# Designed miniproteins, single chains, continued (5), part 66

Each design is a single chain, and the fold is of that chain. pLDDT is the mean over its residues in the fold that is shown.

## One batch from the design tools (miniprotein)

Design m18426
Fold by ESMFold2-Fast:
Structure m18426 (fold): chain A 68 residues (1-68)
Amino acid sequence: EKEKLEELLKKSIEYLKEIGLKHTKEEDIPKLEEILKELEEAALKLIEEGVKINEKAVEALEKQLKKL
């Protein structure tokens, strides 16, 4: 469902930002924010195009994002 995917994406981006800020040099923070914005926009486009993500794919994505 689109609403659940959008909520998951938002939480994943927030998590990546928290982890990234802890491990990124202060001078590189604007670049990190730009990358996260591009990632969010790309993911939203895929959701809008009707990309079917199953529960296993969502779980795999969450685990992958935790490794960043």
Scores: mean pLDDT 70

Design m18427
Fold by ESMFold2-Fast:
Order: C-alpha cells, then structure tokens, then sequence
Structure m18427 (fold): chain A 105 residues (1-105)
C-alpha cells in the first residue's frame, strides 16, 4: 500500500509551496497576517494539485477549479513580487473562494 508515501508527498509539496509564498510575501513587505493567509492558501492549492495528479479518474470539475486556482495564484504571486498588497488581498480572496468550491465537491 502506497497510501503513506502518497500522503507524505502531498504534505511536503503543500508545506514547500506555503513556505516559498510566505518568504516572498515577507520580502515584499506585505503585512504578517496577509503573508500567513497567502502561505495557507498556496499550501492548500499545492495539496489539491498533488491529489489531482495521484487520481487516475479525476472529477472534471476539480480539474477545472484547480486549473483556475493555478491561474489566480500566478497573478497573486506577481502581485506579491510587485508589493501590491491591495491586489494580493483581492486575488487571495478569489483563490480562497476557488479552494472552498473544491472542498464542497
């Protein structure tokens, strides 16, 4: 059974994505609360991506939402690099809404 190894990979990717996003947000001078929320959302998205890659029969709606989440995250990361806290906040909210939709499926 590869369940434990798969879960370790998912957890590691989630943690790494969260840590990278936290470091980028802190370096850009974003507020600590916003930086932490970005880290949490980035980690959640990375976990959903990893789960999808391990699923031989993925739900098409989850595939669509993960693809949309990746696109929003690309825009969020660009806003972080530019130090645009307002734009980062708006994109974070959009990413959180996508992640909430995935959880309800």
Amino acid sequence: MDDEITQEIIDSLSRMSGQISLQAAQRAGLSPDLAQAISDAAGQLAGEVAKLEQDPNPNPEVVKLVKEGKKVYEQLFEAILNGDEKKAQELLKKLQEILDKIKKL
Scores: mean pLDDT 81

Design m18428
Fold by ESMFold2-Fast:
Structure m18428 (fold): chain A 107 residues (1-107)
Amino acid sequence: MVTQPASASAYEGGTVTLTATFENHVSVNWFKQRPGEPLQLVIENDSVRAPGISSRYSGSVEGNVATLTISDLVPEDTATYYAVAKMKDGEYRFGQGTQLTVLPRPV
């Protein structure tokens, strides 16, 4: 089982940390999905940023917790983020997704 919080919010220009809890994984991939768009791979194999993905995105794994950190948040970061645990036989287990909302900076 891969468990993610249902929602998260942060202000534009800030930093957000999204977590997923799992057991007995080989590696964790992170995907971003915006309405009307396909799933986009953002982090592969726990910490490897996918080609074309902003350096603002980073991944890490400690024990049974995968973390996706997004810094210098922009409105385009508003999306559902799925943690996907890859098993030894190539089987994938999907988290329920965390819906991230990037709020406008108070001005």
Scores: mean pLDDT 82

Design m18429
Fold by ESMFold2-Fast:
Structure m18429 (fold): chain A 65 residues (1-65)
Amino acid sequence: SEKLRQALQLLNEGKKAAEEGDYEKAIDLYRRALETLSTLPPTDEVQALTAHLQEKIKELEEKIK
């Protein structure tokens, strides 16, 4: 799916931003990936990626505060 590829690209960009210490950018990119995933059928892969991104956003928000 094109949208799944877009979500994975946003996830990869967010991961790179987090590795560079840009946590606010990483959170924004992860939220955009979640938005894209929310438009897809709820397959096991989509549900797993959604849960993973929600946890990563939570971890990064803790680092900002």
Scores: mean pLDDT 86

Design m18430
Fold by ESMFold2-Fast:
Structure m18430 (fold): chain A 111 residues (1-111)
Amino acid sequence: DVEELRKEAEEKLKEAEEALRKVEEEEDPEKAIEYAEKALEAAEKALELAKKHPEDRRLAEIALKAAEIALRAAKIALEKAETLEEILRAIGLVLRAIGLIFEAELLLKKL
């Protein structure tokens, strides 16, 4: 069922890409943070799929791409943040995305 997992991971990557587009277009900081959270959620699910088959390079590569997109979305949301609460939430998303990138890179280094 690795092929089905790859298809699901590709769907998560597309969800992250769509969420990033919405972060870029959104003028409201609160909504930008919500879209960045959706990008992060998609990236987290892509990484979970990669962890089920750590030997599969394609799953690990998709997880890394999704995590990099989630980081970009979080950074844009941080740039748009106006209140201290919004800034702290966006920083939290940046840190979580960095963690996902680290885990995905670790999977790739073991291949």
Scores: mean pLDDT 91

Design m18431
Fold by ESMFold2-Fast:
Structure m18431 (fold): chain A 96 residues (1-96)
Amino acid sequence: MEAEEAARRGGEAGQRAYEAGKKGDTEEAKKGAEDAARAAKEGVEAAKKAKTGKEAALGTAGALAGIGGALSAALYMKRHGDKEGEEAGLKAAEEG
């Protein structure tokens, strides 16, 4: 189901963004945050169209994973003085 795929991609992208942020890798952190935001949006849309509680739960899990990764990346990029990375991560979190 689309919700399951969104949850998986959200988790993977969030993890990648977080690890890139820890390394101070601005481009990878930004890309990961954007990928996580996309997965979060897909998860939210899947949850809204869910016919069962399981589908809704999977969509929500994808959204949370994406938002968490994007926020973590944004906070770490802020510590490195990178405003573009910070703004990308915050925008991703807000859109999720």
Scores: mean pLDDT 63

Design m18432
Fold by ESMFold2-Fast:
Structure m18432 (fold): chain A 65 residues (1-65)
Amino acid sequence: MKEEIEEAKKKGWEPTTLTGAYSGVPLFAFKRYDPEEGATLTQLSKEGVEKALKMHDEIEAERAK
C-alpha cells in the first residue's frame, strides 16, 4: 500500500486516513482535485487504490491525446 499511496499522491491524490465504524479496518481515502470534474473522495483498500490508479492513468492518457 505504501508504494500505491505515494504514486497516487504524485498524481494529485491527497491521502487521508478514514476511521470507519464498520469491521474496524482503517481505510485510506483520497481526494482528487480535478478542476473539470471537481473534487472526488475515494475510500480505498489496497485493491481500491490499484483500481483508482489505473483509472487515473487512463484518464491522464486520454487527456494527453
Scores: mean pLDDT 52

Design m18433
Fold by ESMFold2-Fast:
Structure m18433 (fold): chain A 86 residues (1-86)
Amino acid sequence: EEEERRKLAEGAEKRYNELIAKLRAQAVASSDAEEIRKLGAQMKDTAKALGETYVEILGISREEAEERVRREEAAIDAFTAALIAA
């Protein structure tokens, strides 16, 4: 059961990484600040979904999941701001 839950979480992480990579590529290809902001919002929603998966599947605390999501959101904000400033 623990091993099965770990594999489910690993699958979710892989899907998360693939989706984030796709959204990042779209943002890099965009020259529209508004489009880049929308893609950043989608990345944040994806990070929140992974956090929920960790709480439900791995049983990590809500507090730990929220902290991980905040770190991901900060990284996404920095990436988005850098693209808009370029």
Scores: mean pLDDT 81

Design m18434
Fold by ESMFold2-Fast:
Structure m18434 (fold): chain A 87 residues (1-87)
Amino acid sequence: SIEEIEREILRFLMEALARIDDPEKADELVALVSESWKKIMEALEKGDKEKAKEIVRELAEKLKEMFPELAELVDRFEKRVIELIEK
């Protein structure tokens, strides 16, 4: 469901923020995730599951590039969200 996907995005954001000590990097993380979250929700509301999955994959790649220390957390997040979209 859309609610399960939103909960997973929020869970990821909370876990990621707990691991970042730099407030400026935390702001960058929140901005990137928030913009992608909006686009994912728009795609899901239109029933475009393929577009939603594409946005999730692009977000995961950007997150791992900007925050390599979060790579394992990002990989788990990507897998969980894609599985929820494919339901």
Scores: mean pLDDT 88

Design m18435
Fold by ESMFold2-Fast:
Formats: C-alpha cells, sequence, structure tokens
Structure m18435 (fold): chain A 75 residues (1-75)
C-alpha cells in the first residue's frame, strides 16, 4: 500500500475525513484573520521547511495555522 495503514497525522498528511473537514473550517477562520506566509525561494525544500516551521509554531500557540504559500522569483 502506498499510504500508511496507521501512523500519526502529518501537518499536511493523513487524517480521517472528519478531521479534514474540521481543519478546513479552521482554515476559513484563520484566512479571515490573515494568516499567510510568503516564500522568498520557490524550491520544494524551502516550501517543506516553512510548512514544518509553521506546524511547530501552531503547536506552540495551541492554535492551527494555515499557510498561503507564495514563491517570489529571485532575479
Amino acid sequence: AEAPPGGNATAYGDATPEDIAAYEAERAELAALGSTVTLTDGSAATRAAVLKTIAEASRRLGRPLTATVENLPAA
């Protein structure tokens, strides 16, 4: 199987449909607050690192954070 049958949920990973629905509702509320992150570098590695950092910050704040990922071309 490509997906793990049972493990922990990743920041953008595998969750039950009900968990996903709840998360989408949280996203809508956080979008109203203007939670967004702009990436200076468009590389996949930078994007992954930023998302991981946001997940850590979300955990510290005890609040789910969303990230609108925008890459700015350099040069």
Scores: mean pLDDT 52

Design m18436
Fold by ESMFold2-Fast:
Structure m18436 (fold): chain A 55 residues (1-55)
Amino acid sequence: ALEELRKLLTPEELKKVEEALKNPETLGELVQELSKKKGIPVEELVDLLLGIKEE
């Protein structure tokens, strides 16, 4: 999951994701922004982020 996100996101965007995972309230906004910016469905981003939390 983390390696897959590293291919899709810049190092700066990945750091924002890691910070947002510590604060669930901000995670929803970040997922929406990344979905629009990268053209990745929200569902796929959520699955990748849940994979990181389980690791």
Scores: mean pLDDT 73

Design m18437
Fold by ESMFold2-Fast:
Structure m18437 (fold): chain A 60 residues (1-60)
Amino acid sequence: HRQEGEELEKKGEEYLKQGNYREAAKLYREAAVAYAEAGDAEAATRLLLKAEEAERKAKE
């Protein structure tokens, strides 16, 4: 269940650890869409917040 969202979230975490905040943000937004499509609004919101955090770090 929600495996697509989980896979995208894990990929985003990998890029975040590498300091590639732009790609991490993109993957977190894709994960949020996957969770929303699966009906998991709470997970979708959580991933959108992670994407915003990554985007903020990319601009620093």
Scores: mean pLDDT 81

Design m18438
Fold by ESMFold2-Fast:
Structure m18438 (fold): chain A 65 residues (1-65)
Amino acid sequence: SAAIEAAIEVIDELDPGGGEYLRELLEAGDTEGARRLLSNALKLAQSLGLPQEHIDALRAALAEL
């Protein structure tokens, strides 16, 4: 999914290795773990005032789960 790939890039920019961890959770079928990681990343991105495009990518990925 384009939204998931975009979210992986955003998370990896926030925390190096976090994007790969999201990918591993999704491959393992840990949807709840992936949602928690994305939700935490979204809260952090909003707190840091990241560009709207980055926030939108995280929200879109959450909507697909």
Scores: mean pLDDT 86

Design m18439
Fold by ESMFold2-Fast:
Structure m18439 (fold): chain A 63 residues (1-63)
Amino acid sequence: SDAELDAMARAVQAAAAEAAAAGLSPVERLRRVAEVAAATGTETGRAAARVALTRAAEREAAA
């Protein structure tokens, strides 16, 4: 479980860094993070995805 949580955290951080390096918009970066987090199928992943999607909606509303 701890190893799975660590792996999920690394995957989310990697996805965010890759999206930023690729020059994706803040909204696109957050959606990609949400996809990776949700794909873990864990409660923590679903919570992280919800936070990321909320941030994406806030950014979209501000644009």
Scores: mean pLDDT 77

Design m18440
Fold by ESMFold2-Fast:
Parts: structure tokens; C-alpha cells; sequence
Structure m18440 (fold): chain A 55 residues (1-55)
């Protein structure tokens, strides 16, 4: 799993979050686990100065 430092811009981070959700759903991960994982990335992005919208 990539961290906030692996992304060049906000759009790349948002695209990765969407991909991560789709892959996790396909792998049978629970909705709660997917939300926790994506919320962590969104929080890190906001802390880094990105203007991220929560889903």
C-alpha cells in the first residue's frame, strides 16, 4: 500500500484511493476495513495540505 509521500499530486492520490477500494472489494475485504484504510489516506492527504473531499 502506498503512503502520502508516494503521490505527486492530489489527483493521483484520489485515483489510488478509488483503485484501492475497488481492489479491496474484489478481494472480499469488509466495507468497514475499506473505510478505515481510505480514511487514513484522506487524513494524511489533508495534513499534507491537499483539499480532499471525504466520500
Amino acid sequence: IKTIDDFANQEELEAYIKELRARAEAAGMSEEEIEVLTQSLIADGKAAGYDLKEP
Scores: mean pLDDT 72

Design m18441
Fold by ESMFold2-Fast:
Structure m18441 (fold): chain A 78 residues (1-78)
Amino acid sequence: SEEERKRWIEELTEKLKKLEEELRKKGVPRDEINATLLAEEAVEISLRAGDLSEEEREEEIRRLREGLLRAFRRIEES
């Protein structure tokens, strides 16, 4: 459902945000944090992909990756 997809995106985004904050607190460099977040995103998408229709999966993956790439670029440029 739309609500389940929205919840999944929100939960993943919150998880990645918390992970980023934890890594920053530990003094991990920005590039390593970004690499870790991208790897975690890929794992979570792979686990979720089987639960979505093919069309919905491709569209959700595209939108999420675009959003995260924009967020990572903003962080790196700041």
Scores: mean pLDDT 71

Design m18442
Fold by ESMFold2-Fast:
Structure m18442 (fold): chain A 62 residues (1-62)
Amino acid sequence: MLSDEELEFLAKKVGVSPEQVREGIEMARELLKEKSVDETAEEIAKRLGISKEVALLIVGSS
């Protein structure tokens, strides 16, 4: 899991809040229990209002 500093860095790099990255990581952990990486990224992108590319980076960090 990312440190708080890494989380803030990622948030600034992709143009979202650190809270959105943290929420996305928590969602990814739950969704990955029953869904593929691609399905999880799509769901996170829809719920947080971000691109699928950004969601895939968040999933890869969970």
Scores: mean pLDDT 77

Design m18443
Fold by ESMFold2-Fast:
Structure m18443 (fold): chain A 74 residues (1-74)
Amino acid sequence: SSVENRMKALINQLEAAAKAAEAAGDTETAALLRSAADQYRNILNDYRAGKISAEEAMERVQEISAELLAHFLA
């Protein structure tokens, strides 16, 4: 589904960004990005299991994205 493809792309982007942060010696940023990737995997798994709708999955993704942005702006 388009939701699954989008979430997989986001997970891959977060993991790539975490790798880049680790290579730069920024272990704190790498940990935050990996945590977000794990949260996206949990949302994807719940969506695949039929526990949540596509709309709810995207809402949770937006919440995590907002939390990441707030953390980097703090």
Scores: mean pLDDT 85

Design m18444
Fold by ESMFold2-Fast:
Structure m18444 (fold): chain A 82 residues (1-82)
Amino acid sequence: MKKEEEAKEIEEFGEKALKKLVEQARELGASEEEIKEIEKIIREATKKAVELAKEGKISEAAAVLTGGVLRAIGLLEDIRLR
C-alpha cells in the first residue's frame, strides 16, 4: 500500500504542476502547439515517475518528475524571450 500512496502523491504533484505551467504559458502568449509540448513533457514525466514509484524507486521517480518540470520551465523561458 505505501508504494501506491507515494505513486498517488507523485501523480497529484504532476497534475498541479501541469495546471500551473499551462496557465503560465497562456499568460506568456504561448501558441497551442507550445502548450501541447509543455503538457506532453509533464504528462510523460508524471507517468514515468508514477511507474518508478510503484516499483519503490521513489528517489528516481522524484528526479524524473523534477527533470520534466525543469524542462517545461525552460520552454516557458524560451517563449518569454521571443
Scores: mean pLDDT 83

Design m18445
Fold by ESMFold2-Fast:
Structure m18445 (fold): chain A 60 residues (1-60)
Amino acid sequence: MEKLRENFEKMLIDLKITDEAIMRKLAEEEARELAKKTGSDYEKVLEVYLEAGKRALSKL
């Protein structure tokens, strides 16, 4: 999970995503894709991506 969190933060920073609504949509999309590939709980994965997104936004 830590590596996924770091990758998502890097993506948002590289793309200069400062809009929280856009960040949330990207987090939902990434979480759905990962949950489908790994069979992981979507809600738990989404929570990790949302935390990463909030941290990325605070750095921008």
Scores: mean pLDDT 78

Design m18446
Fold by ESMFold2-Fast:
Structure m18446 (fold): chain A 63 residues (1-63)
Amino acid sequence: SEALLELLRRTTELLLDPNGDVAEAKRLLAELGLEVSDAQVREAQADPQRADDLVTLAYIRAS
């Protein structure tokens, strides 16, 4: 759905931003069905490969 794609887009933007809002990223990931810690969000924001892995997992769980 377009709503799912928009959630994924917003989540990806926050995870690819090293200064992105951690609380908002956690909220969007939870809405996609993925519970994560602040540390996991910060790790993703520090490493694009970790961000990609987290977005991929969220997509699989939301699909």
Scores: mean pLDDT 85

Design m18447
Fold by ESMFold2-Fast:
Structure m18447 (fold): chain A 69 residues (1-69)
Amino acid sequence: MEEKLKEALEEVLKYGEELERESVRRFLATGEAPSREEIEKRLFEKAKELAKKYGVDEEELIKRLKEEL
């Protein structure tokens, strides 16, 4: 269980890096970037998907993600 939670957390953090790159690219192309609130919402939605995929508790994964932010 612990290893699955760790794998899920790492995958969410990788998605976060991808969102940051997307935000920078969008800002350079359009002059607009998504809000911090939008980015956090997308991270939490991804965490829910990955919790289900890895068979880990959704609330536990979100709590760990919040500790990393």
Scores: mean pLDDT 77

Design m18448
Fold by ESMFold2-Fast:
Structure m18448 (fold): chain A 87 residues (1-87)
Amino acid sequence: PIAPRPVSEKEAKMALAIIRTVAELAPELSGSSLAAAGLRVLALILEGASPEEVVQAVADILRAAGVSEETVERTTRAIREAIAAIE
């Protein structure tokens, strides 16, 4: 059977930092949109996606959920800072 590889501590910390940042800066997101953002972020990190690919995916989900461009810009900036602090 094909089992998923274990998540590294660094990958887990990065995913949690990003999800926490989204939850704090975009509290207007529905639980389903926040869950979708969290799953997409985790999938991208596990696939070895670049920080910019992760940031862009979150921005796209926030825009699709109807979040304002000002909130999207603040959230993506904070995510870049969180990634830089871990990397």
Scores: mean pLDDT 79

Design m18449
Fold by ESMFold2-Fast:
Structure m18449 (fold): chain A 73 residues (1-73)
Amino acid sequence: SSMREQLIKEAEELMKKGLEAAIKDKDIEKAVELFREAALLAEQAGDYELARRAEKGGVAIATGNLEIAKRIV
């Protein structure tokens, strides 16, 4: 459905914004929150694989593993 596609697209955009916040702005707190929001939107869309990826990305950023976060986005 178009609603599901829009939620998935927004989740992916939030993951990209989260990675940019971590790398460009060095704002780890904001980056982690953006990945958390992405996971919630992915779950709402029923895309549990994308939700799990967003959760892993947030953890990677919180623990300083930016290389892992880059691979997830």
Scores: mean pLDDT 88

Design m18450
Fold by ESMFold2-Fast:
Structure m18450 (fold): chain A 77 residues (1-77)
Amino acid sequence: SEVELARGLIEALAEAAEEAGLPDLAEKIRELGEQLIRAIEEGNLEEAERIAREMEELLEKHREEIYEGFKKLQEKK
């Protein structure tokens, strides 16, 4: 389902942020992700679009750190 996919992606991004040493970013990603899922479930497309844009901007700002976090997670046993 779209909600399951979104939840999985949000959690993966948050875990990458944590591994990058950015726990505040991880918390913000989870917070925005929860709000996004809620807006989608409620059919509030305008709110979902707003939150998605905010998330996209946040992820782009921290793109390099998140990428490094994903690399660390992949190498971690």
Scores: mean pLDDT 83

Design m18451
Fold by ESMFold2-Fast:
Structure m18451 (fold): chain A 77 residues (1-77)
Amino acid sequence: MDKEKLLKLIGLILDFIGAILEGDKERAREILEEILKLAKESKDPELEELAIKAVKLAVEEGLISEEEAKELIEKYL
């Protein structure tokens, strides 16, 4: 696992959760795309799994639909 990319991804996930808790859906969507791009660039299955968990949280919180989640995973991962 790339430790620097892991720490950056964890930081983005924390910011993403913070944006969801504050109700900032626009910022949460921007951070989610950053998470997916970083995971894709890493080519690390463990970082990709963390990104998938962030996508699932976005669906559970109503930020994106299940259809949009599938499209994002297919596009980035």
Scores: mean pLDDT 81

Design m18452
Fold by ESMFold2-Fast:
Structure m18452 (fold): chain A 62 residues (1-62)
Amino acid sequence: AEEYLEKAIEAARAGDVETAARYLVKALEALGMSVDSAETLARNATPAMLEHEARELLEELK
């Protein structure tokens, strides 16, 4: 899960919303959380929103 969150943050910082959303979904699935598809998340979120969400989850895992 942590590796996926780090990759999501990196992709979000690069402005790659689709890749960031995909890694965030993989991290949430690994944690047993139900989420919308990566496509839905990418459509409705900015890179900054995805970076923030991934950082929050990464901090909770530490």
Scores: mean pLDDT 76

Design m18453
Fold by ESMFold2-Fast:
Structure m18453 (fold): chain A 66 residues (1-66)
Amino acid sequence: SMDDRRQSTQRRSDRITIGTDRNISRSPSNSRFARSQMLRSIGGLWDTVDRQVGQRFRQQGDQIRS
């Protein structure tokens, strides 16, 4: 939907402004590990607010590692 595209664009712009993502390693294994850690960190934060959302992010992180 158009709203989803706008949110996606804003999220991407925010990362560029902060410069968080640009230094991600080219190595696939490092990229997968970094992504897994990021999902777990997000899951931990969301687990404080909404346990189910936190578990979902943790499961995705585990699947990427597996």
Scores: mean pLDDT 57

Design m18454
Fold by ESMFold2-Fast:
Structure m18454 (fold): chain A 62 residues (1-62)
Amino acid sequence: MKVAIVYVGASEEQLNFAIEKVKKEYPDAEIELIEAKDRAEAKELARKLMEEEGYKVYFVGG
């Protein structure tokens, strides 16, 4: 299963926490980290990843 973590301004600690959480829920997941410029870009990336590529998407930011 493919999982994308889309983030805006996240710290390394926030990203590591999100990765570990996803791995616990989906041990066989292929995890991609994708940085977005802002919330609008994050929403567009998430839409494309879910609709075209079959990714499950999580958001990290703030």
Scores: mean pLDDT 81

Design m18455
Fold by ESMFold2-Fast:
Structure m18455 (fold): chain A 90 residues (1-90)
Amino acid sequence: SKTILEAIGLTLRAIGHIFDAERFGDVEAARLAIEDAERLLELGKETGDKWMYELALRLAEQALEVAKRLGDEESIERAERLIREARELL
């Protein structure tokens, strides 16, 4: 379905942003990775597909570790919030 392709696209985009944030110290890439994971979680809510919550959780956990290394408080808070929300939905 289009929704599954969108979920795959968001996942690949988030992975790329996490990679860029980690390699280049790009704070904006870390923020974009969290945004991609947030969008994936919202897509999961629309479809009821729990595997999207699991993916959003794993992406948010990876983004949190990068955000902590970068010292970006906004990204840390957003990732922690996303992790809590995804866990509550699982």
Scores: mean pLDDT 89

Design m18456
Fold by ESMFold2-Fast:
Structure m18456 (fold): chain A 58 residues (1-58)
Amino acid sequence: LQQLQQQIQALSRKGAELRKKLRELEEKGSPASEIEKVRKEIDDIAQRITQLEIERSK
């Protein structure tokens, strides 16, 4: 249980950092390819968090 909570928190922090980076890239008018790479990484993290939360609920 505690290890799952730590993993969820670590992924949540990484997701927050990536969302900040995404905003910075959008504000700078960065290439769509760079923006999409960050969005994909955010989505991957969100899916992993969902999986861990399901495991924690059982």
Scores: mean pLDDT 81

Design m18457
Fold by ESMFold2-Fast:
Formats: structure tokens, C-alpha cells, sequence
Structure m18457 (fold): chain A 72 residues (1-72)
């Protein structure tokens, strides 16, 4: 369930503190997939938005953030 997704999100934050953006993005994407499988589309979209922002795709990140707000 979401416990593993939360753990991946925490690990992504640790990678960001260490400067490893690539590993942080991978963990955010995996956490988002677990949230999506659990039916938590809001959390999935928010994490995907963060992954896109970290990769420099600010337009896609903003689009996903707005979509997440529309769900909630």
C-alpha cells in the first residue's frame, strides 16, 4: 500500500539532500506508480509533477500539479 510509497518518497528526499537528482527522480516515479496502483491519483500526480520539475520540465510539472488540485 501507501507505506512503501511513503518510504520511497522519504528516500527520494534523502537523495536530493545528497545531490543525487537522478535517483531522487527514480524514487518519486516509483512512489507515484504505487500511489496510482492504490487509487491515490492525487499523490501520484503530485510526485510525478516533482519528478518533472527536477528534470527541468516545468510546464509538465505545473500541468500535473493543477490536475492533482482538480481531483481534490
Amino acid sequence: LHLKAVQLEFRALAYLEDGDVKKAVEDYEKAAELYREAGDDDSALRLLSRAYELQGDKKKAEELRKKAKEIK
Scores: mean pLDDT 79

Design m18458
Fold by ESMFold2-Fast:
Structure m18458 (fold): chain A 71 residues (1-71)
Amino acid sequence: MKEELIKEIKERAERDVARLESLGLPQAAQDVRDAYEKAIEAEKKGDFQTAANYDTAARLIAVGAEVEAEL
């Protein structure tokens, strides 16, 4: 189910990046994109722990950026 997990990560990346870009947060959008790309790369290599860590990091960056945008 490696392909299914990669698809889910890609879909989350597209949603999170689009949301942050719509909020005028291009740096946060890039950081989230980079973290999800690293998660996908780890998943492709079979390093599931590293993939999970980067997926979690991307989600935390996205939430943190939204909170900071709220001031």
Scores: mean pLDDT 80

Design m18459
Fold by ESMFold2-Fast:
Structure m18459 (fold): chain A 58 residues (1-58)
Amino acid sequence: MPELSKEEEEAIEKYAEAYSEATGVPKEDVIEGAKKSVKTKEDFEKLKGLLKEMGVEV
């Protein structure tokens, strides 16, 4: 998504870092999974909400 690509990439990166630290799943695999799951505006809003609940800045 051209207009949100950088913000989405940053959010996915931060989510992958937090999730990888919590679960031991490789960060690369988490990034791939998040990219496959975050396809709509709703998915992105849910990801941002999850990051806030985990104490991670968007």
Scores: mean pLDDT 72

Design m18461
Fold by ESMFold2-Fast:
Structure m18461 (fold): chain A 56 residues (1-56)
Amino acid sequence: SNLERALDIIEKSSGVTLSPEEREEILKIAKELEEKYNIHPLLAVILAVTKYEISK
């Protein structure tokens, strides 16, 4: 999916390795944001990562 590719780009560019469970939760948040606000997949993933890090 476009969201999975966007997350792969962010993970690779940041040098951070996410667990499969972290990836699943971030992608869930990103999908909800993309559907609700009709935003670009890359922006949805950036916002989802920040929301996930704040909430944990």
Scores: mean pLDDT 81

Design m18462
Fold by ESMFold2-Fast:
Structure m18462 (fold): chain A 55 residues (1-55)
Amino acid sequence: MSVKVVVDGETYEAGEVPDIEDGEVALKENGVTEVKKASELTLEEADRVRKILKE
């Protein structure tokens, strides 16, 4: 699926987000990777995804 994540006014395609599967994005918290649906991301969670992309 092609899902977009908006972070601080910038748009990322789901296909560009690491560990994307079925419109889900990967978030790393407390040393664990948690997968959430892109539509359920908050601004804070989307920012974490963006940081993962840059790492």
Scores: mean pLDDT 50

Design m18463
Fold by ESMFold2-Fast:
Structure m18463 (fold): chain A 59 residues (1-59)
Amino acid sequence: MEEAIKKLEEKAKDLLAVARATGAPTAWALRELRRYGESLGVPEEELEKILRETEKQLA
């Protein structure tokens, strides 16, 4: 589980960099991050926590 959470955090950083560089919508980045987290089997509680932190950084 710790490895899955680390991968999700790394993906969040990558998506933030792409969104900032390209002006991609926040909704797109959060949707991609959710799909990735679900594919890794990250629990919903941890996934929602990381999504909220990522959304704050994109605002």
Scores: mean pLDDT 79

